# Ledger of designs, part 27: designed miniproteins, single chains

Each design is a single chain, and the fold is of that chain. pLDDT is the mean over its residues in the fold that is shown.

## One batch from the design tools (miniprotein)

Design m979
Fold by ESMFold2-Fast:
Structure m979 (fold): chain A 85 residues (1-85)
Amino acid sequence: EAEEVIARLEELLARARELADAGDYAGAAALLREAADLLERHREAVVEWLMREYGLSREEARAAVDRAVATLRAQAAALEARAAA
């Protein structure tokens, strides 16, 4: 279910924030990549959920999911750079 995917994403993001706050930037980055992978894996289900819940077109919903994935991967890369510094 799309709602289950969204709930898991929220859990991963909350845990990543806890790890980053604790100084575990590498661990936080790994969870953000896991969140991005989960979102990509369930892309069409999330797209259909966004269309139903927010009235987005399929093109708009797909663009939103693709942007979210790109943002999560960019944030993970930034945290990895922080861990290396």
Scores: mean pLDDT 87

Design m980
Fold by ESMFold2-Fast:
Order: sequence, then C-alpha cells, then structure tokens
Structure m980 (fold): chain A 61 residues (1-61)
Amino acid sequence: GAMEEEIERLLEELREAVEAGDLERAQKLGKKAVELAMSISEELKEEVTKRLKEIYVRSTS
C-alpha cells in the first residue's frame, strides 16, 4: 500500500544519506520510517529497524 511504498522510499533515501555521510538526514529518515512502520504493524517495525541497523553497520565498516 501507499504507506509501505513511502517506507521503502524513506529507506532508499536513508541509504543515500548514509553513503553521503549526512547522518542528520539519515536519522530523520530512519525515525520517520520506523514511525510509519509502527503505525502499520509490529512486524513491519521490526523489519524496518533491522534494515536500518544493517545500513548503518555497512556504512561504518
């Protein structure tokens, strides 16, 4: 649905922000993605949180 599509866009933008070193933007995008996921389901929140962690870990390697 539209909410899930927005979450995917936020995660894509978050990846770009992290790769660019824009951590402030990345934090804002991540927070919004988690908030949207929480409004849909706990399962989606866990999935989004896990994906955020993976993006951050990869960028700081």
Scores: mean pLDDT 80

Design m981
Fold by ESMFold2-Fast:
Structure m981 (fold): chain A 55 residues (1-55)
Amino acid sequence: SSQEELIERNEADIELLKEKIAELGDSERDQLLAGVYQIAVDSSEYVRERIREKL
């Protein structure tokens, strides 16, 4: 279903964002960027949970 495809893409995007966070260093800029990526992860996980409730 289209919902299953959305979950698959969402999980891939979350994994990519987590990899980007892992590649960041200890600079102030990188710490701020890690925070931005973490917000994106949290938002994507929230959306995934809402989609799963409809399956």
Scores: mean pLDDT 82

Design m982
Fold by ESMFold2-Fast:
Structure m982 (fold): chain A 71 residues (1-71)
Amino acid sequence: SDEIISALEGAIKALEDPSNPLRIILGELLRELKELGAPEEILQAIEDALASGSREVALAKLREILEKLKK
């Protein structure tokens, strides 16, 4: 959905700034996506990114999800 795509794009843009807090951005994204009724596979990928603690891993996962949703 457009709302899920917009949420992902916003999170990616925020995460591209290394001064922005990774855990807070991903936590807010996860909350928003749950409210939007995103598929469980997407929610799990965000939770895995949060657990990894890696900005690079998070960005890669979010960009992959976004690309799949635009197809």
Scores: mean pLDDT 85

Design m983
Fold by ESMFold2-Fast:
Parts: structure tokens; C-alpha cells; sequence
Structure m983 (fold): chain A 55 residues (1-55)
């Protein structure tokens, strides 16, 4: 359904911001572990589920 595509587009932008944060931290010399990246992804997935439930 079209609404699903719109939600995916919004969360694609959220993923881009997450990638920017990870890249900024790595550029500052911080090592971002896969575990940390996974937790942040899980947080985005929870937000997706909550917004999808409300809509």
C-alpha cells in the first residue's frame, strides 16, 4: 500500500541521520562497534513500529 512506501521513505531519512552520527564519531577517532550500531538500529525500528501503529 502507498502509505507503507511513505513511511519507509521517512525512515530512510532517519537511517541517513544515524549513518551521519556514526560517521562523525568514527571521524573523531571513536570506534563504533557493531553492537552499538545494532542497538541504534533497533531503536529506529521501534519508532517505526510505534508510528506505523498510530497511523
Amino acid sequence: MTPLEEELKKFSEALNKLREEIQRRRAAGEVVTPEEAQKRTDELLKKIAEEFKKK
Scores: mean pLDDT 72

Design m984
Fold by ESMFold2-Fast:
Structure m984 (fold): chain A 62 residues (1-62)
Amino acid sequence: DKEKEKKIKKVEKKARELGKKAGLSEEDIELVVTAARTAARAGVKPENVEKAAKKLIEEFKS
């Protein structure tokens, strides 16, 4: 479904932006992006994917 693919790409971009703003390494940013992509493909709502990405970013910074 092309619409689902577009939504997945949007959550990937958002996760990457959040990771960059948080000052994560490129490797950690890619892990956050991969987690967001996997959750979105599993049918998690975009807003919940963003919340999960923020939590994962906090864990990498701690």
Scores: mean pLDDT 81

Design m985
Fold by ESMFold2-Fast:
Structure m985 (fold): chain A 67 residues (1-67)
Amino acid sequence: MEEEEAALRAQAAAFLKGVKELVENSGPVDSELGLKLREYIAEHPEQAAAVGRVGRRDAEELARKLA
C-alpha cells in the first residue's frame, strides 16, 4: 500500500512538473496554452488521474521538491 501510494505521488508530481514546464515555457500566449495543456492531459491520462487520487496540494508540493 505504501509503495502504491508513493508511485501515485510520483506520477502526480511528474504530471504537475510537466504542466508547470508547459505553463512557464508557453509564456503569455494564452490561446495556445489551453491546447498544450489538453494535449498533455491526453498524453498522460494515468498521471492526471493520479493527481486526483493524491490530492492537488500534496502533488504540487512534491512537484516543487522534485524541481
Scores: mean pLDDT 69

Design m986
Fold by ESMFold2-Fast:
Structure m986 (fold): chain A 66 residues (1-66)
Amino acid sequence: GSAAATARADQAIDEVRNAKSEEELVKATHRAGQAIQDLEDNGDFATAQRHRARLAEAVAEAKAKL
């Protein structure tokens, strides 16, 4: 369901923010992308768009800390 996909996207974005290496960042970013795609596939386009923006911000923040 949409709630489970949203929870997975939130968790994956949190993993991006907490990435301690480039490898962890890449893996977490891929997982977040898959969870966001699941939201789009379920028709939850507004939530997916919001999560894509949050993911982009999280990736930028993580890269600045690495």
Scores: mean pLDDT 83

Design m987
Fold by ESMFold2-Fast:
Structure m987 (fold): chain A 77 residues (1-77)
Amino acid sequence: SLLEEAEEALRRGDLETAKRLLVEALEQLVGDNEAARAWILSEAGLTARKGESLAEVLADADREQLERLLAVLRRRL
């Protein structure tokens, strides 16, 4: 699954691959629902500017933030 691949990437320290996989997983879960997207990102300690893509939001995310996002997404499946 995308989440298992993201977890493996995080364990290897491959943050770029983890970011890409987490963007794909989040898009599949929330689509264009801005409220759901904002809520999930906030649970991981991430904030999005209006008009920012998910890739832009995650561009500066550290490993801890990516691990929190993975945990939030896993609880929603």
Scores: mean pLDDT 81

Design m988
Fold by ESMFold2-Fast:
Structure m988 (fold): chain A 116 residues (1-116)
Amino acid sequence: SLIEEARKLTLLALKLRAEGKYEEAIEAAEKAIKLAEEAIKKGDLEALLELGRAYLALGEAYADAGKYEEAIKAYEKAIEAYKKAIEKIKDEKVIEEAKKELELAEEKLEEVKKKK
């Protein structure tokens, strides 16, 4: 499943970031984004949540690497994806998860904007 592979790569990006391997974390997150986008193109709207998560992980890795302008762009893309997930996905549990993660992405965007 494209969604399952995207999720695994997002989790790998978070793990690599925690280990200080920021460039590897960025690569893993970018691969997760491509897989989530492919799933969305094929009509799998549940991939909008995974797209948001992958962009959030990308933004966090860029921020830790000191690449604040790239982190801002990634967080803005995460916010767009979470908002689309809330609008288009009919599962209440998924909507609640997307709303919580949207709030986190907005907080991280505000924090990184203060560093540029």
Scores: mean pLDDT 90

Design m989
Fold by ESMFold2-Fast:
Structure m989 (fold): chain A 68 residues (1-68)
Amino acid sequence: GASEKLKTLANNLKKDPDFTVTLDGDTKLIITSTADPQKLIALTLELMGEFPDLDVTLDGDTITVTAK
C-alpha cells in the first residue's frame, strides 16, 4: 500500500547525504535539502513521474509526499 511505498522511498533517500528525510506516521514523507536546490527540483519531478498515485508537492526547500 501507500504506507509501504513511503517507507521504501524514505529508506532509499536516507542513503543520500544531501537529503534530510522524515517519515511522519505512515502517510506523509518530508524531504528537505538546503545544499542543492536543483537536485531537490529534479527529485520532485522524478517522484511525480514514478509515483503518480502519490501527491508530491515542492514548497521552497521541502518536498512533501502523501497518499492520495
Scores: mean pLDDT 78

Design m990
Fold by ESMFold2-Fast:
Structure m990 (fold): chain A 67 residues (1-67)
Amino acid sequence: MSPEEKERLRELVERAIREAEEALRLPDLPEEVRRRLEEAIREARRLLEAGDYEGAAEVLLRAAAPP
């Protein structure tokens, strides 16, 4: 992965985490979706801190998929 691609991916992951945290504040969010987002945010942050931006993005993408 190019340095530019990695930097863009990092920014996207950071934004996705912020958006997911905002979504957790929605009043009508289903419990199953809330649990999935909370778990995905925790795992994505762990991967982001480890420098695994691709893994973090994949975790968030899977959690955002409709059931």
Scores: mean pLDDT 77

Design m991
Fold by ESMFold2-Fast:
Structure m991 (fold): chain A 100 residues (1-100)
Amino acid sequence: NLKEKALEELKELAEKYNLSGGYEMLLNLVRNSKSDAELMSLFEALKLAYNLSDEVLERLMINAYIVVRDAPSREEAEERVKRAKEEYEKLVKENEKYYK
């Protein structure tokens, strides 16, 4: 079961990196985020707070998308995460131009 494997990986990663609120916090971020840009900003904040590598962050996002957003495969979840990151990077660049 893809979702069961993704959930177990989320639990393992949350425990290994001592994420406050555990894997449930990650699932709630994905459930409650109103946009991909908002979700990415929250994951980038987690990366900074917990000193996570890009690879670890991507694994957290991919598994959360499988569990919460019903991604039918890991490959599809990877595509969704990539698109969310691209959207976030565009908004960061637009905001930087506006405030400079």
Scores: mean pLDDT 79

Design m992
Fold by ESMFold2-Fast:
Structure m992 (fold): chain A 57 residues (1-57)
Amino acid sequence: SAFDYEAAGYVYFLEGRYEEAIEYFEKGLELMPESTPESARKRAEELIEKAREKLEE
């Protein structure tokens, strides 16, 4: 499910595996229905941006 991808992305993020984290968050966003609260989608997008920033370090 979308939440399973979000959870996996967060685990990769905590492990410092930012490229994998981005991939899993993006898959989660793709599977989220349009009825998903905007706050939930924004949180995933913010985590993707943070992971990208970490890759630039």
Scores: mean pLDDT 79

Design m993
Fold by ESMFold2-Fast:
Structure m993 (fold): chain A 55 residues (1-55)
Amino acid sequence: SDEEIRRLAERLGISEAQVRGALRALRAGVHPGVIAKELGLSEEEVEELRRLLET
């Protein structure tokens, strides 16, 4: 899980802390579009983050 977080942070151009924050927000039910705007990502990139929550 830590290695996958590191690889996603590197791929998306954000910090590991931002990836972890996004995963917590998604788990708490925050809309993907809100997270995308805050991190400067597309909704498609946020859906890639969501896949980590699905196993």
Scores: mean pLDDT 80

Design m994
Fold by ESMFold2-Fast:
Structure m994 (fold): chain A 90 residues (1-90)
Amino acid sequence: SADARAALAELRESARAAVDTWRATRDPALALAEVDNLAAVARAAVLHGADPREVLALLEETLAELRALGADPAVLERVEALIEEVRAVA
């Protein structure tokens, strides 16, 4: 649907913001704020009919990229928790 497509586009932008914030700042507090926004956008995407498997794939990609960039364990743990939350409804 158009709403699901828009929600997935917003989710991609939110994921990029989280990765770009970590890459630019290396600040766990700023990255955690972006991951909290990513969590809200991911929940909204699922609620509005986005395929939870597509949401999961994007979150797994985001986690892998943050891990490759050496993100703080607290940032990785927050993304992992979000993945488990979405997995429960997939």
Scores: mean pLDDT 89

Design m995
Fold by ESMFold2-Fast:
Structure m995 (fold): chain A 107 residues (1-107)
Amino acid sequence: MAAEHIARAVEAALQGDYDKAIEHSREAAKLLGLDEKGMEALVEFARLVYEARQRGHEDAVTAGLRAGRDMVEAVRSAPTKEEASQKVAEAAFQGVRDMRAALAAAD
């Protein structure tokens, strides 16, 4: 279920559905038991995917898609919920950094 919510958050962000992107991100964070910082990172990740797509920044969109894939894979392959949560939070933080770098380079 958490993997589906991450995938749906990315899909909604790419389709321009901001509210659905944030809703699915929060639900994924809740299901994974992320702390406040991890939840904020996952929500910010979805927001940046939405912004990158709306602005046509393809490098930032590509970084977002890669981070989303890494998060989905972490949920599906991790042997424990705790490990899945840690890896998803790490991938969300990295995705936010990569997307912000790509957006800055496009200016």
Scores: mean pLDDT 87

Design m996
Fold by ESMFold2-Fast:
Structure m996 (fold): chain A 55 residues (1-55)
Amino acid sequence: SREEIKEKILEVMKETSGDGKAALAEAVRLHRENPEYSMDEILEILEEAYKEYKE
């Protein structure tokens, strides 16, 4: 689901202390595994995860 994708990206951010390159790499991997979501949608989820990580 969309929420599961966000949680996985957020987990990578927490594990890497907010490494944007690591988070982007995970987003690309998740796009390959979840082709029903466009890359634009995955990038929106990445932005949401980043905002949640900072709060």
Scores: mean pLDDT 81

Design m997
Fold by ESMFold2-Fast:
Structure m997 (fold): chain A 80 residues (1-80)
Amino acid sequence: MTPEEIVEKAIEKLREAGLTELAETVELSKEDVIELKGKITGEDATRILEGAIEEAKKLGASEETIKELEKLREEAKKLE
């Protein structure tokens, strides 16, 4: 998977969990990075996912949702 694909999967997981506003925030973060740098790196994807995990926890997301996001973060770290 590319870093961009990892972020897209995280957005999909957030939408499936009903965290629609957070999913939109993550999408905007992705677009901002692409506008600034032309691409998403593994470091960028890791940072975006770390922020998404923190906010999902604050919003009371299920342990299953958090675990899926953490798995995607670990995949992003392998691309750094």
Scores: mean pLDDT 86

Design m998
Fold by ESMFold2-Fast:
Structure m998 (fold): chain A 81 residues (1-81)
Amino acid sequence: MEAVLERGRREIREKLQKEKGISDEKFEEQLEVAREIAEALRRIGDLIQKIIEARKNGDEEAVKKYLEELEKVNEEIVKEF
């Protein structure tokens, strides 16, 4: 499984180099951004689950709080991407 993931990353890198002449440095920068996005997505998943639970319980204040937190995380992702 690790070898499959490593090969996938290598193939994406090769395709980018062939189409745009993208350097290894540019690829590393994009990989760093992707890592930060993956971390943010985990946070989003947790917040969505909390919003769903709060909605089921009719807790409007909790829904508003978690929705505002989700909006902040989304803004951070847009800024990074």
Scores: mean pLDDT 71

Design m999
Fold by ESMFold2-Fast:
Structure m999 (fold): chain A 60 residues (1-60)
Amino acid sequence: SIEEQVEESLKEFEAKAKSWTPEERKEMMKLALDILSEKLDEELLKKVKERMEEILKKLE
């Protein structure tokens, strides 16, 4: 399902984000959201953005 694909993408994002600089984290989040905006509805995209922001906040 699309939800399973989103969870996979978020796990990959979290794993990769641990090796990125703070600047790269923000840039990669923007790129990922741009790509996902083509596949996800507005409500799901908003939830994904919030989860990515939570992941990055935990890595501060």
Scores: mean pLDDT 80

Design m1000
Fold by ESMFold2-Fast:
Structure m1000 (fold): chain A 55 residues (1-55)
Amino acid sequence: SELTDIALAASTLDPETQKQLAELIKNYVEAVKRGDEEAARAYLEQAKQLIEQAK
């Protein structure tokens, strides 16, 4: 599942990359709360790219 994939990916990342991922997810949530769909999409895409790059 998607949640399992995210959890598994996060557990294999170094601490610095985990911090960057957490910040991107935080920014994504805040963008969603303010209704900024384009910013939310950009943060989510950056998070996905960070995970793929760190594998």
Scores: mean pLDDT 76

Design m1001
Fold by ESMFold2-Fast:
Structure m1001 (fold): chain A 130 residues (1-130)
Amino acid sequence: SVEDLIRQLKLALSDPNASLDEIIDLVNSLPEEERKRLAEELVELLKSSGGPPIHSDKEVTLEQLKRLLVAAVLLESEEALRMVLERVKEILKEKKEQEEFFEEVLKDLEGRVPEERLKRLKELWEEVFG
């Protein structure tokens, strides 16, 4: 059962058409120890590949990065959060595009994570993009 949830989450993270709600539900269904393990696996994946490949379609890449960012917030992985934000910074050079992306992420996480996690995400955003 837990192994099936982990498998489903990994598939959803790699699928540009996967729902954010599916990712949120899958992460929240995992026991704490499995969430810690996935946080470490996510960091390792990001270190090995530099994040998802840049598609010819910029929007596809951004949607994948948004899903990875949401997962990193839910898994409470500061290292993964920083790595995904740096990758977003490589793709989004304009301040307005960066702010629009961030507002969409905050909207998707509103009511789904504690306010303290959103505050930390905002602090990390300012460190990377400020």
Scores: mean pLDDT 76

Design m1002
Fold by ESMFold2-Fast:
Structure m1002 (fold): chain A 59 residues (1-59)
Amino acid sequence: SDEELRELAEKYGVSVESVRGARTLLESGFSNEEVAQYLVKDEGLSREKALELARELRE
């Protein structure tokens, strides 16, 4: 879990805390699109990369 979060953070060029926040939103019932909007706004990811990250976290 923590190791996977670190690897995703490195892969997408975001903080581990941002990846953890995104996972928490998904666990709270937010959609991939809603979590992608969070990642775009707060982390500056492209919509495409934000959606990829949200999908990987939902595994």
Scores: mean pLDDT 82

Design m1003
Fold by ESMFold2-Fast:
Structure m1003 (fold): chain A 92 residues (1-92)
Amino acid sequence: MMREEIRRELEEMAERHKERGFKPERAYALAATALSLRFIGDALDEVLEKIKDQKSLSVKEIAELAEEPLKEASEKSRLALEIAEEMAKEEL
């Protein structure tokens, strides 16, 4: 499940921040922020790939193509924050 993949990535990123001297709560917050930015970047890349070869798209059609990828990025970002909070509490 996506939750397990997010948990693994958060653990790897947070471990690097802890090695730099950050406490677990801050390390996981930084990891979740970085992962959220990657999800948004991936969504933007998906939208750009869909429109780059289509010369006749209206603004409305472009907005409709962007809706689902951006919604998924938002949902993944929220889930990453929830998992990061849970993981930080586990390391207290």
Scores: mean pLDDT 81

Design m1005
Fold by ESMFold2-Fast:
Structure m1005 (fold): chain A 60 residues (1-60)
Amino acid sequence: EDERIEREIQLVEGSLKNLKAYLEELKKKDPSDPTVQAEIKRVEENIKEAEKRLEELRKR
């Protein structure tokens, strides 16, 4: 039970780390580019969803 939750947490944390790294990379690109702005919004939403899932998993 706990081990399953811990494994799920590790997977979500890994995904969050990758998404946050990608967001930082996007923020270093031209912020006036509407394509970059759209991608930033998409990644921010994905991070928000992953953070919510992580919070739920930590509540058990």
Scores: mean pLDDT 80

Design m1006
Fold by ESMFold2-Fast:
Structure m1006 (fold): chain A 66 residues (1-66)
Amino acid sequence: SEVDELRKKAEEALKKRDYETAFEYAKKAFELNGDPSPLRALATLLRAMGEDELAERVEEYIEENE
């Protein structure tokens, strides 16, 4: 599915440490299905990787669009 393709692209971006691109793909997936779970997982992963500022932006996006 398109959502599965976007998830794979987000994972690939994360592997390359392209966190902004990963966030963009996660947002597009959320726009298609309304499920915030991948964005919540992304925020958790970003914090584990020391990307606290971007993790906060992801969490804010979820709050505004939930």
Scores: mean pLDDT 84

Design m1007
Fold by ESMFold2-Fast:
Structure m1007 (fold): chain A 70 residues (1-70)
Amino acid sequence: MTLEELEALLEEALANEEAIYEEMLKLAPDLSEEELKKLHEEMVRKAREALAAARAGDLEAAIRYALEAA
């Protein structure tokens, strides 16, 4: 995966964050809505940090944050 590919994937994921949250609600029936929201907020935060690192050219940091978001 190149830095440009990672940046594009992170931008697409962040643009679709609401749809991802809706899917999380369907796929995790045993988690409370509060727990899902907390997990989603942490994932979005890490994805934004990964995108910022990717835009700065820091591939190692971008991969680290992207893995934490997953």
Scores: mean pLDDT 74

Design m1008
Fold by ESMFold2-Fast:
Structure m1008 (fold): chain A 87 residues (1-87)
Amino acid sequence: LTPVQATEVEIGVYEIKAAVYDVIGDKYLEKGNFPEAVESYREALEAYRKALELAQADPGVPADTIRSLEEGVRDAEAKLKEAEALA
């Protein structure tokens, strides 16, 4: 792998982690387990933020990738805020 390709693989790993915790958070929210939903969405947000940091640190990462990760962070922040209001 080139250095940029290695960075993109790491970004992908954090995106998968974020997606998994997002689904876990949604399941807890559906069951009315709001504190657990908050914890899961917080983990998802942390994973998206880590992916974004990696993308921003590597000038070879495409702007579209950075934009998608910024959207992921915003969506995760919104879900976390909603779950926190219910906890």
Scores: mean pLDDT 85

Design m1009
Fold by ESMFold2-Fast:
Structure m1009 (fold): chain A 59 residues (1-59)
Amino acid sequence: SSLFVGIIVEINGKKVGVLAAKGPSGKIQYKIEAEDGSELSEEEKEKAKEAARKALDEA
């Protein structure tokens, strides 16, 4: 089965869009982009992934 979520989270004052899809293997694929097009640090990307995982788990 597949599970999908799209969220917008605020990280360090940036609005970040995150799309997350969980495949049949349980591996999650992410697409992460800042709304203003700014570059995201690895720490900001990890926070975005954590928020998306939490949203997937709550769905």
Scores: mean pLDDT 79

Design m1010
Fold by ESMFold2-Fast:
Structure m1010 (fold): chain A 68 residues (1-68)
Amino acid sequence: MEMHELVQIAAQASERTGVPLEAAFEAAVLMFREGKSEKEVIDHLVRKYGLSEKEAVELVRTIKELAK
């Protein structure tokens, strides 16, 4: 996936979830460029950005739906 597509997905996911753009962008990169599992992405977001597990799950789900 191209960088500009990841930025667009991250911006839309950030707007829908209220999660900061930086966290949404890193989640999209981990999912689509680095091939990380949803569980790995959720754990990373909780540890690095202090998101709740529910917020991280909602962000990951939103990113997946936007990438369809």
Scores: mean pLDDT 85

Design m1011
Fold by ESMFold2-Fast:
Structure m1011 (fold): chain A 73 residues (1-73)
Amino acid sequence: DLAEVEPLIAALSDPDPAVRLAAAVRLGEIGDPRAIPALAAALSDPDPAVRVAARHALERIGGPEAREILAKL
């Protein structure tokens, strides 16, 4: 829901990669397109597991914005 999405978007900037990974996975499960810009930034995360989770989340959310971001990879 809307109240859950904003804290998870903030968690994508957490210093702990395990927190960022969990946030990316959960945002993909929720499927809210408000997460797309933050997930796009997470595609450049230093942790490869976070990058993979962000890619999967964008694929799950879908839509034209997510497709354009994924096409640039």
Scores: mean pLDDT 83

Design m1012
Fold by ESMFold2-Fast:
Structure m1012 (fold): chain A 75 residues (1-75)
Amino acid sequence: MREEAEEHLRRAVKALNEGKYDEAIKHAQRAIELAPEEDTELIARAYLVLASAYEKKGDTEKAEEWRQKAEEARR
């Protein structure tokens, strides 16, 4: 499960770097679903991918929400 979450996070980051924002969102969401709740760093990183993807798509409100969730997850 954790390894699958990490694989989806890697795919999300790759998609984000390639400008495939919808694909990045899909993989980041899957990483969150598969991540153990205690793996706060993996979850926070996935939230940051979502924030970046939404920012690039022009959804600044959703981008800010995901950044706030990332901060909270690391506490």
Scores: mean pLDDT 84

Design m1013
Fold by ESMFold2-Fast:
Structure m1013 (fold): chain A 76 residues (1-76)
Amino acid sequence: MSIEELEEEIKKLEERIKELEKEIEKLKEELKKAEEEGDEEKVKELKLEIEIKEGMIALLEGMKAFLEKELEKKKE
């Protein structure tokens, strides 16, 4: 993998992480509203979806960290 290919993969991971972070922010706003409305079922659904997306971010951040270490090795 070239330096350029590695930087491109890192950028793709950063974009996906940003997308998931935006989705989580929207879900947290919906969660707050559902909690204010007393919608227990919606609160459970939103909490689960947030947890799943946070887990996805953790995996993507791990992949990014691995690729960043590989990039550092190639920078001389």
Scores: mean pLDDT 84

Design m1014
Fold by ESMFold2-Fast:
Structure m1014 (fold): chain A 45 residues (1-45)
Amino acid sequence: EKKLEEYRKKVKELIEKAQSNDGNLDEARKILEEFEKLRKEFGKS
């Protein structure tokens, strides 16, 4: 399903974003929120 591929791509992008994050807690929270949203949208719904 196309949604699965999009989900994997977005997850990869968020991981790269997290890796480039230099310990900024505020940005880390945003990344976590996006992970939760993606999981809910593609994993649950």
Scores: mean pLDDT 71

Design m1015
Fold by ESMFold2-Fast:
Formats: sequence, structure tokens, C-alpha cells
Structure m1015 (fold): chain A 75 residues (1-75)
Amino acid sequence: ASPEEARQAAEEIGRIALEEDGMSPEAADGIGTAVNIALESGDRAALDVALAIARKHGAEKALAKIEELAREWGL
């Protein structure tokens, strides 16, 4: 997929983490950045970072969306 599609998916996950899971802007940005890297490069290590941040903060909605996107993008 395009860098634009990866960015839009990462921004939506960041929004969910910030607005729906109640994470700080810094923590939500951290998840979004890690997801963007994972989706653009197929980097499983970056995906693992995003999942770890979500789990650490109990961001259940962001975690579920990250797992869904990982399946859709073949990560």
C-alpha cells in the first residue's frame, strides 16, 4: 500500500488511542509513529513496539485496531 494509506491508518489508530482509550498525546503519537513505520516498511519489530505501548497503557481499542490492520496488511 502507499505511504499515504499507511499514514491515514496510523493517524486513525492514534486518534483511537487519544480520544477513545484516553491516552496522553505523547503516548498516542508514539503508537501512531510505530504503526506508520510497521505498515510502510513491513517491520514486525515496529509493530511489536506499537503493541507493547498499547498493552502498557491498557489501550484496548487501539490494540484491537492494530491487530486488525496487521492481519489486513500481512504483518
Scores: mean pLDDT 84

Design m1016
Fold by ESMFold2-Fast:
Structure m1016 (fold): chain A 55 residues (1-55)
Amino acid sequence: SEMERRREAILLDAEGGLYYMAGAVYKYSAGDQKKADEYFKLGEEYLKKAEEILA
């Protein structure tokens, strides 16, 4: 249903945000740019999936 689709998109968006936060922690607190880039990529993938569902 439309409501279930929107809820799925919200959850994917939230997960994407959490991956971005993890990336920021690795970048700014641990100084691990490689690990930060991996988590930023995961965040982008989840946010893209959320946008595709809402399109």
Scores: mean pLDDT 85

